# Designed miniproteins, single chains, continued (3): the designs that were tried, part 9

Each design is a single chain, and the fold is of that chain. pLDDT is the mean over its residues in the fold that is shown.

## One batch from the design tools (miniprotein)

Design m8281
Fold by ESMFold2-Fast:
Structure m8281 (fold): chain A 99 residues (1-99)
Amino acid sequence: MELAERARRAAEGGAEAAARGGAGIGGAVGAAAALAGGVAAGVAARIGGGEEEAEKAFEAGGRAGLAAARAGEGEAGARAAEETRRGLEEAARYAERGA
C-alpha cells in the first residue's frame, strides 16, 4: 500500500537475510533487499516532493546494502545485520518525511 511501509518491511527482510546467510548467498540477498528498500524509500520521498529526502533515502539504502554485503558469521554477521536494519530504517524515515 505505502512505499514507506514497504521500505520498512524491506529493512526487516534485509536484516534477516544478512544475519541468516552470512557472507555467502544470504549476504548477497540481504544486500539486494537493502538496495531495493532504499530505492523504494527514495521513490516515496520523491513522490512527496522531497528531493533532499529522496537523496538521503538512496544514500541510506546504499550504506545498508554495503553492510549486508559484508555480513559474516558470529559477531561480524550480527553487526552487519544491525547496520543493514538501521540504514533501511533511516531510508524509511526519509520516505515518510517526503511523503
Scores: mean pLDDT 64

Design m8282
Fold by ESMFold2-Fast:
Structure m8282 (fold): chain A 67 residues (1-67)
Amino acid sequence: SHMLKEIRELILQIASLTTQAMLLYTRITLDPSLSAEERARLRAELDAVQAQIDALTARLRGLLAQQ
């Protein structure tokens, strides 16, 4: 069904964004060379990625509730 295709696409997109979030978190945590400004920029990027994950997860939950 079209909904199953959309669910699969959302799961893959969430997985991709989760990988991006993990890479950003790892760099923020483990890179001792980051300036305070660079660290703040990466945290802002992580927050933006997390907001996208939250939005897509909410959409996925909505679609699953219709099954």
Scores: mean pLDDT 89

Design m8283
Fold by ESMFold2-Fast:
Structure m8283 (fold): chain A 95 residues (1-95)
Amino acid sequence: MEARITELRDRAARLGTEAAELIRRAEELGDEEAKKLAEEAVRLVGEAVAHVAEAEAARETDPELARRHLEEAERLLEEAEELIRKARERIEEKE
């Protein structure tokens, strides 16, 4: 579980950085749709981080609850990656 918590935290940090950069690029291009996709990705990353924190808190006392939080965090990060991909494709077509 500890390794999975670290992995999801690292993934969230990477995706958050990528999404923030895409928001900046979308603003420079005036692409409101790309900006919205990247902003939604930031929101999902934030929710995933909250689930990882809940999993860490529950790790010793309720391993099943911790596992469910990690599964939800993983799902949210997968959704964030898809939104980041779509935002990047829109931005790259305009650059």
Scores: mean pLDDT 87

Design m8284
Fold by ESMFold2-Fast:
Structure m8284 (fold): chain A 110 residues (1-110)
Amino acid sequence: LEELRRLAREIAALHDELVRAWAAGDEERARELAREMIRLAREFAELARREYGAVDPAVAELVREIERVVERVEAALAARDFAGLLREAGELMGLLGDLLERVEALEAAR
């Protein structure tokens, strides 16, 4: 759980920087931050799936949703769709929050 919380904090910090880069019109910096954000999001999803995916179907489903959104972020990066990148990164943050909340609920029930 502590590793998932640490990754979530790091991803949130990257998202805050991405939003600031977007507001400043720094498209290249925003893309760089988005690539780092999806790298950590993949690590988060893999860790959650490994530790909780076999015991909780909601975790397994949230991991699949995160993987789909990561693919959409990569598509926006490849298409240089700056507005799409911001939208998909925001959706990714929501799903990561939902997954962390679910994992914390499972740990509290132990």
Scores: mean pLDDT 85

Design m8285
Fold by ESMFold2-Fast:
Structure m8285 (fold): chain A 55 residues (1-55)
Amino acid sequence: SNAEQAALAEQLGRLAEAHGDLATALDAYTSAAKLSTGERRERLEARAKEIAARL
């Protein structure tokens, strides 16, 4: 499901961010946002923007 895929993508984003792989984290959070709606999507888009600013 989109929700399950979004959760997996968000988890990948967190792991990549923890390991300093900002490019992978950005891709993962962007994918998670695309698979999400409402406040969850807004939160993930905001996180992706923060990661992009650190690149």
Scores: mean pLDDT 87

Design m8286
Fold by ESMFold2-Fast:
Structure m8286 (fold): chain A 68 residues (1-68)
Amino acid sequence: MEKIKKIIEEAVEKVKNIPEEKIEELAKELGISKEDAKILLIRLEVTKNTSAEDRELAEEEILKYIKE
């Protein structure tokens, strides 16, 4: 649990350091909102650092961080 939360926190911080301009470009390319583009980038970063078994638990924790 602690490991998954740390991975999500690191992913969120990494995405926060991406310039807003690049997030807007990604959102336009994919036809999604800027908020959804941030969520996608966080999910990609978390996926790189989590096992398949932890993926469902990671998804729930990601939603907690983003929903605020």
Scores: mean pLDDT 74

Design m8287
Fold by ESMFold2-Fast:
Structure m8287 (fold): chain A 68 residues (1-68)
Amino acid sequence: SNEELKKTLEGLLKLLKENPNDLAGIQSGLRELSLFDPEFAEELRKLLEQKDYDGMIELIEEKLEKLK
């Protein structure tokens, strides 16, 4: 649902801003995200592989804005 997608994205955003070293938590959040939006989860995974945490934050914030 849109509510569950928002909750997952907000959780990932908080984790990236507060605990970017929690790789297991970030990967778990991406797995959950892939149940709702597999294409977006794949975009974020590519940024994670590049260690582009700022890029991940930007994409999640943009996605959340579009879900208003």
Scores: mean pLDDT 85

Design m8288
Fold by ESMFold2-Fast:
Structure m8288 (fold): chain A 84 residues (1-84)
Amino acid sequence: SPQFEADVHLALALIIVTLMKKYPEKLTARDAEIAAEHFKRAVELDPSLKPEAIELLKEGYKVAEEAGNTDAAKILRDTLKELE
């Protein structure tokens, strides 16, 4: 179902954000791109997930910014703006 697929995408994005928070020094722009695509797909399939996706994107953006990963921070910020 679209609901189940949306939940899977949100869960995958959550795993990536969790790993970014645990290992910010290992964060790559590619990790941010993968997380962003999962967040966008989750919200597309189930718009009710938008508040949770926005909260997690804000967390990911903060981690990337604090780590000095400008490319990852830009990807997450731009995705946040698309969903807001």
Scores: mean pLDDT 90

Design m8289
Fold by ESMFold2-Fast:
Structure m8289 (fold): chain A 71 residues (1-71)
Amino acid sequence: SPVERLRQLAEAIVRQLEGLRGSLSKEELKEIAERYLRYLRGEGKRLGVPQEELDKILEELKKRVEEILEK
């Protein structure tokens, strides 16, 4: 399913950002996270994910990114 594929990509992004947390500054992590959010939005549209589901996945990812950056 396009939705399942996009959720798997979002999870991979979170894991990658968590892994980079010890090696990069907060500012560098923000830049990378912003690039990944743009990428994921584009992939969601390309895969034909419904707008409602795409918005939910992106908001969930944004919250998880904020948690990574605040710790």
Scores: mean pLDDT 85

Design m8290
Fold by ESMFold2-Fast:
Structure m8290 (fold): chain A 71 residues (1-71)
Amino acid sequence: EIEKLEEELLELVKDNPEAEALVRKGIEYLRQGNIEKANELFMQAVKLIKDPEVAAKARDLANKLIQLTLK
């Protein structure tokens, strides 16, 4: 389930190398248990998404990833 959300988030940013790098770093910090740093990186990636609908979906997926990790 977590892996599926990670894949979905990466797909949304695949055409933006800078945003993709931030998402990949955020996933690394999530795996290390550093939720605060992961959230910072995900939100930075979302700011780089020019399409407001895609940005909103990426934000939702990032929030779901963080919530599932806290369980």
Scores: mean pLDDT 81

Design m8291
Fold by ESMFold2-Fast:
Structure m8291 (fold): chain A 68 residues (1-68)
Amino acid sequence: SEVDKLLEEIKKIKEEIEKETDPEKVAQLLVRMLELASELVEKGASEEQLKEAAKLGTEAYRKFKELS
């Protein structure tokens, strides 16, 4: 489904963030994650799918804070 593809993209961006050391690049990737999360909401993702996206975003934001 389109929702499953969006979740997979969010997961890949989170994995890319974990490998980054440049906070500016991490910030750009976080913006991309937010764009995809907005698309998840618009496409009617389930509560469970939205919780998974929120977890991935929280973990990515933690990495950003560590680099900042």
Scores: mean pLDDT 84

Design m8292
Fold by ESMFold2-Fast:
Structure m8292 (fold): chain A 68 residues (1-68)
Amino acid sequence: MLPEVDPLTDSPETRERVLAGLDAVRANTTDPEVLDAIDRAKELVRQGRVEEAVELLLSTLNRRHAEL
C-alpha cells in the first residue's frame, strides 16, 4: 500500500503524473514567467529528467512565493 519509490524518481508513472499536473497548472496560469518555466519543465519531463524539471519549476515559483 505504501509506495517505496520516491515521487521525484524518473519513471514512466512519475513522468505521466508530473506532465498531467504541469498541464493543469499551465491551463490556470497567466504569469508569463511561470508559463515559460512550465513549458521548459514539460520538455525536461519528456526527456526523463523529472527531478530537474521539478527543481526548475519550484525555483521559479519560489521567486514569486518568497515575496510573501
Scores: mean pLDDT 69

Design m8293
Fold by ESMFold2-Fast:
Structure m8293 (fold): chain A 82 residues (1-82)
Amino acid sequence: SAEEQARLEELTQKLVELERQYRAAVAAGSDPAELQAIKDEIYETMLEILQLRTRNRAELLEAIASSVSPETAAKLLEMLEK
């Protein structure tokens, strides 16, 4: 949906901002715990992007599954998650 695409763009922008914050924190000699907190947010944002992309792809694959075997569709979805 358009809303999911907008959310994906929003999460991608957040990821870019977090990466910039991480670089700034490293340059400033921030505490390792603060660096780890930013890193954790980066990874969580990446996982959210992957989950959102997988949901969008599942809808596409369901449309394709009418023409291909369910096993093939399931394997394609799994490969997209890896």
Scores: mean pLDDT 68

Design m8294
Fold by ESMFold2-Fast:
Structure m8294 (fold): chain A 85 residues (1-85)
Amino acid sequence: MEELKELSARLREAVDAGDRDAAIETLQELIKVVEKNRDKLEPWDVEQLIDALEAAIEAVRTRSLEAMRQAIDGVILGIEKLLEK
């Protein structure tokens, strides 16, 4: 769970730097961490988050810098809500 917070911070840094490659790598690592922790999370939340992460990777590859920032902000908010106690 701490891994999700660390990766979210790294993702935000990559986006602020305009580093698409770093953003994609971090999104891929987030998918792996979510999959690794699948048994600790609600199934619906896992599927929604994985779908959002996959969509964000596609947006980073194919869309404008502004659209990339919006997609990644959405993913980070989703992770923050998932980690809320």
Scores: mean pLDDT 77

Design m8295
Fold by ESMFold2-Fast:
Structure m8295 (fold): chain A 100 residues (1-100)
Amino acid sequence: MSPLEIDLEGLKAWIEENLPKEAAEAVNKVIDEFLAKVRAGEATEFEDYLEFAERVMKILKEKNVPKELQEAVALYLATMIQEQFPEHAKEFVDRLRKIL
């Protein structure tokens, strides 16, 4: 399993333990769909990861997840992007802040 797959599985586990059940189920479905794309070699560009992260953050906001938990998820995603796409890290953080 790649470091990215480990990070995504870790995020999924953290979400299941820390978020309300309905929000956790909705977000983990999106994570599972993205993991399938990563494993298939279909998620290769920064835009694929940005779209995934924005979709996750929108679900958290729509499900009225507490702001502190939304910020924790955003930080996890930002750390993952810093490792995979360091040149895009600032753009990624700026885009997520518009949703928060």
Scores: mean pLDDT 82

Design m8296
Fold by ESMFold2-Fast:
Structure m8296 (fold): chain A 72 residues (1-72)
Amino acid sequence: MELRERVEREFEWVEELLEKMKTASPREQAILETVIGIRLAGMEFEAELAGDEETLERVREFRKEVMEKIKK
């Protein structure tokens, strides 16, 4: 419950970073992509430690959505 709320807040932050990528230089986009990747990995790790498979699957699905947007 609280973990899912924290993960939702982290998703909001990642969406903000994706929005910043739209106006960023190619170098800045590469840095932002790296930061997003690290942040997503951290969320997966927290969900795994908590044994919350539902939240872990949600983070993995969000990661797929984010990676698809970056590939554009």
Scores: mean pLDDT 80

Design m8297
Fold by ESMFold2-Fast:
Structure m8297 (fold): chain A 81 residues (1-81)
Amino acid sequence: DEALKLIEKIEKLKKFVMENGTEEQKKEIEESEKKFEENMKKSRELGFSGKDQEKAKEMVISSMEELMKTYEEKYKEVLER
């Protein structure tokens, strides 16, 4: 439930930037998403051993927070124009 709310917020911010942002801002969002997916993949491999499961969860949360910050920053840049 909380995850769905977060996803909805992210999608709204992303849509706004895609509609009102520049091509460069769109590329920066895409690059941030690529980094996030790469971190997610690495986290899954670490979590599989069981021993690093909690570390994997923390990496996912941290990576998600960085991605959210990027969305908010780009949204604010567009809004300030």
Scores: mean pLDDT 76

Design m8298
Fold by ESMFold2-Fast:
Structure m8298 (fold): chain A 73 residues (1-73)
Amino acid sequence: SIADILIETKKKILDLLEANRDKLTPEQQQEIWDEAEKELEELLKNKDKLSKEEAKAKAEEIIAKTKKRIEAA
């Protein structure tokens, strides 16, 4: 389900933040998480209008953006 995609994506983002915790301040971790959560909330808001494949593509985009935000921090 799209809900499962969201749960898996959230776990992947949290894992990325944990893997980089020694390179990020608590404030940077919170800021990056807040941006990712906002994007996940938009995906959830539109879940009934998205196919499973579209939801996966959007989820991958959120993960990629999160990786870039971590790199930029």
Scores: mean pLDDT 83

Design m8299
Fold by ESMFold2-Fast:
Structure m8299 (fold): chain A 71 residues (1-71)
Amino acid sequence: AKADILAYLQKASEGKPFEQSALEALADYLQSKNLPLSFAPYVLKEAELYAADNNKSTVTKADVQAMTRPG
């Protein structure tokens, strides 16, 4: 369920600079693609690296949307 994915992402991102809306967007992405929960650490790391590559101090919903949108 989305709530379980979101709870996992919240716990896994503790101490990391993620906005709540970014975590919700990642949860939506994982659910929409039917990706297993084991894939969640991978997308969390990708979002963190994407923000860092763009010199951002915080991962935002816009960052997640940019990296997960099919074009």
Scores: mean pLDDT 78

Design m8300
Fold by ESMFold2-Fast:
Structure m8300 (fold): chain A 73 residues (1-73)
Amino acid sequence: MERQTAILREMEATLAALRGEAFDPSASREELLERLSRRYGVAPSTISRILSSLDAASARSEIHRLAAEIAAA
């Protein structure tokens, strides 16, 4: 699978953790984009596009669960 799938999973894990830790939406989004950009070596714009894809509730639910497990490990 492409890097977009891996980024989506990691992003869901990071977002789940950030939501649980009560991060500020604006600050958390900027920091999240920087972290993921560095980790995957992709442009922040690419990560932003993937974030927009997370609007799909069913996909989010499934990926969120898997991503949370990865974040917890």
Scores: mean pLDDT 53

Design m8301
Fold by ESMFold2-Fast:
Structure m8301 (fold): chain A 64 residues (1-64)
Amino acid sequence: AVDEVVAKAKELGLPLDRGAAALLLRLSDGDVQAAIESLETIASLKGTETFDFYVRTLRAAGAR
């Protein structure tokens, strides 16, 4: 499940590590499709400060 989210993040060019992907999956109640939809939403914010802040926050929280 986590590996599928990581693969999708990499495909979308998102700099999310396994920990960040696992956190996103947990926030989606283990629903891989919901986690993938969240990744696509984050990807749509590329080029904004909001995107950078979200990515940094998820990576920092997921690293714990």
Scores: mean pLDDT 73

Design m8302
Fold by ESMFold2-Fast:
Structure m8302 (fold): chain A 60 residues (1-60)
Amino acid sequence: MSEVVRLQILRGFLEIAEGALEWLIERVKDDPAMQAQLQAAREATRERIAELDRQIAQLE
């Protein structure tokens, strides 16, 4: 029970981080190298969210 809540809170923080990365990507549209780095960071964030979703599913 408490573990599920912990994972849900972490997932929420990662969703906020993904939104921030989306905002930053739009701001650096004229810098393709930086945009590529931010896209990679966003993909890593999405993979962490997917991992948390799998862990939550196993506990529910």
Scores: mean pLDDT 82

Design m8303
Fold by ESMFold2-Fast:
Structure m8303 (fold): chain A 109 residues (1-109)
Amino acid sequence: ADPAQQRVLALLDELERETDPARRRALAQQIRALLEENDFPVEFLKEVADRLLALFERETDPEVRRLIAEALKTVGLRMIRVSENKEDILEGIGAVLRAIGLLLDLELA
């Protein structure tokens, strides 16, 4: 497995268990940075998207929610770029549109 993939999964696991808001923000920022700086296969991006959505649903800190939604947008854009078939491209588009909707909800709250 790619070290960058292992690091993303480890940070997602840490974020799921972390209770301190400052540490949660730092973890979300690191996840977003890794997703922006590295290339990942589409199957991995699908797993990351699902986990980010689950994390967003349970998150109460507005800044962590914003970072998770921005990370989801990055995942969706990367899925569109690396996908080899129409179904995966449409899933990537869906992730981008969902992330934009979540970001708009945060701005309008």
Scores: mean pLDDT 86

Design m8304
Fold by ESMFold2-Fast:
Structure m8304 (fold): chain A 81 residues (1-81)
Amino acid sequence: MKTVTVEVDSSEKSIEEAAKKIAEAVKENPGAIIKLISKSTEVDAKKALRKAREKLGEEVKISHELFDKIAEDLLKNLELA
């Protein structure tokens, strides 16, 4: 099982990069352990998750419901640095 650490801060570039990493990890394995760290706020983490949801879309066999569950678990275990 692949563990992926994703960091996000308040910059648009960081939010976009975090969204790409989250989407890539979920696309590769929906059961992958993802550790989400926000260098700023929970709001910025939520922005990254929304962008990751958009990137997944129809490209992968991952339902919005499955992604929303993954996002909820990530936010529940969100680390603020």
Scores: mean pLDDT 75

Design m8305
Fold by ESMFold2-Fast:
Parts: sequence; C-alpha cells; structure tokens
Structure m8305 (fold): chain A 90 residues (1-90)
Amino acid sequence: PEVIVKDLEKALGTKLSDEDVFTVKNAFTQAFVAKLEGKDQDTLVEIFKKGLEPLVKKYGGQKIADALKGKSYYSVAVKAIEEITGEKIV
C-alpha cells in the first residue's frame, strides 16, 4: 500500500494529492483482498479502473502504465488503462 504510492510518485516524478493517494491505496487494497478471495480477472480490472482513472486523466494512460512496469499486476493494470482510454498501451 505505502510502497505502491511511493513507487508511483517516483516513476511519475511528482507528488500525488491526498485524494489521489487515498484512491490508489483503497483500490490496491480492494484488488489484493479480491485476489485472496479468488475473484476473477474481470473483477480485478474493474477495481483497477476505479483506482487508476483519476491518475490516467491527469497524467495519461502511457505514463501510468510505464510507472507500473515490472509489477506482478502490470497486465491487469494495463487492461484497465486501455479500457479507460480506449487506446492500446505500447
């Protein structure tokens, strides 16, 4: 939770607002719980869409995707970003 926010801020080169920090932490916590409960990929994508949409609107889909490269959840996050933007991540 804390590590995710710090990694994202470092990769984006900026501080997140308190509201964005709350939204990201809440969504990643929900995604972690959903994964532990055996929820499907579509459920995880919907959770990530809610958590990432404000950041995607502010920074752009490609920048958010680049910030998440190398993470175990990268593929799910990319699918969420592509559904938010309607564009493919390269």
Scores: mean pLDDT 80

Design m8306
Fold by ESMFold2-Fast:
Structure m8306 (fold): chain A 87 residues (1-87)
Amino acid sequence: SEIKEKIKKLEEELKKLEAKLPKDVKITLSLNVPDEIKLKVLEYLVLALKLALKKKEYGDSSISVGEATPELEEVLDKLIEELEKAL
């Protein structure tokens, strides 16, 4: 239940951040994965969205994550690389 509460808080944060975006920026998130992985994905999405807002420039008009654990790990690694490059 702790993990579920953290996920809920991140989903609320994501919604608040999305509300600050232009209407042409769309986020679609569909996850059929364990809560632990979902939590990590949400953490990275929130970070990526904060960076996009800070730069006021969006390289990708949509953020989507597929339903698959192996693909999700690869996506997370790539997101980490992009975040590190932005630092």
Scores: mean pLDDT 61

Design m8307
Fold by ESMFold2-Fast:
Structure m8307 (fold): chain A 96 residues (1-96)
Amino acid sequence: SLEEEALRRIAEEMLETAERLKEIGADEEAEQVREIAERILEAVENNDWEAVQEAVDELMRLLRELLESGDPRLQEVVTEFLERVRRIAEETNAAL
């Protein structure tokens, strides 16, 4: 479905975002984003929409923490990721 494709695209953007976080020295945050992305992909494969929602909620909490960190580099990476997610959601009519 378009919703499943959107979630896979979002997970791919998360993996790219994790690499960017690693590049700026945010190794722990990068690992957290990567693990959430892998859980989303597994949940989509298993048609486990409750697990998808739980992983998305965890991601949103993490992103809020990064935005509140006061680190402009973290804020830039998170803002770019959220813009990509917003475009994917708009293109596929998938709610996040």
Scores: mean pLDDT 84

Design m8308
Fold by ESMFold2-Fast:
Structure m8308 (fold): chain A 67 residues (1-67)
Amino acid sequence: SLSEEVTAAQEEVRQAALDDVEAGERLAKEKQSLFSKEPSARMAQTLVEGAFEDGVREREARLKAEA
């Protein structure tokens, strides 16, 4: 279902951003483009963007804790 696909995309983007912010940003844009043709495109795109931001935040927290 679309909800399952969006949930999977959120997790993929969050993990990518955690490993590499630039890679996460590219993946987020790719997933947002994929969902752009769906009736709920705006919601799906917002959720993917939020997952990217969550991944970046977790990465920054980990780098700070290890410094």
Scores: mean pLDDT 79

Design m8309
Fold by ESMFold2-Fast:
Structure m8309 (fold): chain A 82 residues (1-82)
Amino acid sequence: MKLSPEELEAETLEALADMYDGLADVAFSRGNKEVAKELYEKAIELYKQALELAQQNPDFSPERIERIQKRLEEAEKKLKEL
C-alpha cells in the first residue's frame, strides 16, 4: 500500500503525541506538575496536527480519526485537571 506523505506525517505526529502524553503521565505521577503540563500541551498540539492532516486525507480510516479525537480529548482533560 502506498502511503501518502500526509498519511505518513499524520501517523508520525500521532506516535509522537502518544509519547509526550505517556511522558506527561509519568511526570504527573512523580509530582512534577509543571513538566507534566508542558508535555501534555505538546501532546495536544501534535494530536491536533495529526487530526487536521487525517481529516484532510480521504484514504485515512474514520476509526483512526475517532481514535485521535478521543486521545486529544483525554489529553485536554488531563491538562485541565493539573
Scores: mean pLDDT 82

Design m8310
Fold by ESMFold2-Fast:
Structure m8310 (fold): chain A 97 residues (1-97)
Amino acid sequence: SMKEANQYKVFAESTMTFIVMLSREMSKHGLTQQDKDIFQNNLDKLIELFKKFASVASKEQVDETTSQVISLLEQSKELAPELSEMIDSTIKTIKSI
């Protein structure tokens, strides 16, 4: 339903906002294994939410949201280059949905 699509979109957007915030915060310090684990957990949540969104949303909504998510992931990669491989893997996964 449209209501379910909007709910998953909001959750995905909130998760994406948190990922960008983590990238900014992590860019201020040396990256620890705990930081990488927290970042990966949030990428995994994003993928799960995006899959749920894509299963109920229109093609137009999916295409628009995919472009926005990829743009924000590329921004996160610029902020935290040490996470580039992890982010690139996530972009590939999102594009395959």
Scores: mean pLDDT 85

Design m8311
Fold by ESMFold2-Fast:
Structure m8311 (fold): chain A 92 residues (1-92)
Amino acid sequence: MEEIRRLVEQAAQAIDDGDSEGAKRYIEEILNLAQRYLDDGDLESAQYAVDAARMLVKYARDRGVLSSDVADSLMSQIDQLQQQIQRQQQLQ
């Protein structure tokens, strides 16, 4: 969770600075952590990371920092992780 909060702050700062490469990188790192939490069975941390990534993609798109293609690609990854989280919740 502390790692997610740090990456969220770094992603938000990159978006505010207009750094598209930094914004993409930090969002991808958040998604990688979400996958790790999911693999470890930490569904609460995985859900938090997915929610944070979704908000950051929207924020970056609204500010014109991410292209539509990049934003769509990241949202596709977010939706895939969300589906995996929901599936794993059904097994508990």
Scores: mean pLDDT 86

Design m8312
Fold by ESMFold2-Fast:
Structure m8312 (fold): chain A 90 residues (1-90)
Amino acid sequence: SKEELIKKANEVKQRALDVGVEAIKLARKYKDDPEKYEKAVEAQRHASRAVTAANEAIKAVRDGDFEKAEKYIKEAQRHLDEAEKLLKEI
């Protein structure tokens, strides 16, 4: 439903925002460790892309394009999953 899609997009968005903050903290902590720093920066970029995709999903729901909303939610989830994977490797 419309409400379920908005709820799902907001849940992914909130997790991505939290992951992005953690990635920034890890990048600052590991400034002098190139491998860990690079992973933290990449995680932050994926988290940012997840937030953007989640916002596009919310807009698509508002515009009545539920197929587009589902595609953007899946894109947001893929980016969130990659960000979390990168942070676990630090």
Scores: mean pLDDT 92

Design m8313
Fold by ESMFold2-Fast:
Structure m8313 (fold): chain A 79 residues (1-79)
Amino acid sequence: TILLRPPVTFTTKVDGEEVTTTVFSLEINGQVYTAVVEHTKSGKSTVKVYNENWQLVFEGEFDTFEEAVAAGKEELLKL
């Protein structure tokens, strides 16, 4: 059974730049996967997907925040 947890979005300041971070998690057969999407107003968006042991299983860089979020969701749905 696939269980989706609600996404959480927050904005932090890193080295004087605003970074918007969206985190969403999916539980598959009792295992948790977490996608972290980061975007700066002037930069590209990155997505990183971690397994329950915090090992990186997918990483990508995209031109838009929306593309990064979509890629993270697609990767989680393949698990």
Scores: mean pLDDT 74

Design m8314
Fold by ESMFold2-Fast:
Parts: structure tokens; C-alpha cells; sequence
Structure m8314 (fold): chain A 90 residues (1-90)
């Protein structure tokens, strides 16, 4: 198994959460291409590391995701639903 240093892995998680803390309140105000990029990063991160679920929920990610799941852009809506499903998985 490739062991990644725990400190490096924790640093990457912290950096992602710091970026998302700024982006989450503005997520619905971003252009659709930026919304899609943020949602793709969230889906990939949650699939790789489910431990991100609780911190993301604490940041209030659910409300912006629910709004984006109703987006007229099918890519944004699909990605938002995907992230919501990943957050709901045990």
C-alpha cells in the first residue's frame, strides 16, 4: 500500500475546507462554469475521503447544494445532486 504521510493528507484536507469556507456562501452567485468546477472538486474529494462529510455539513454546504440541484444548467444540477447523495451516504 502507498502510505501517504498523515500530516500531508491532513494539510490537503484543511486547505480544501479553507477554500470551501469562502466559496460555499458565494456558490449560488458564481458563474455556472465555476459552480460546476467547485461541485466536481467536492464530488471527487468526498468519493476519495468520506471524512470530509461532517466538516462540509458544518460549513452549511447543504443549502447551496439544494439550490444548485434546481439549476437550469443540467451539469450543475447533476453535480449538486451527486454531492448531496455522497453527503447522505453512511
Amino acid sequence: MKDISSEIAESEKEKLLEELKVLIPKLTELPVEHQAAVLERLAAALELDPSLKEPLLELGIEEPLRKLSESSDPRVAELARRVLELLAEP
Scores: mean pLDDT 76

Design m8315
Fold by ESMFold2-Fast:
Structure m8315 (fold): chain A 70 residues (1-70)
Amino acid sequence: YKEEIEEAMKYLTPEQREVAKRFLEAIEKGDKKAALQAIYELASLAMKSTDPKEREALLRIIRIGREVLE
């Protein structure tokens, strides 16, 4: 999952990439609350993005993140 998220991060803006990094750090530390907060931020960024590649990458990270948190 980490490698897949890092691959998707290549299509993100620096701001979006920072949120994705915080998500990965929260997951690795077992901080589910911080991980959920990062997913909410990624979802907000996806809703605001007008770039199809950015939106696809954000949605991919959100999907992977939800599967990891299950």
Scores: mean pLDDT 82

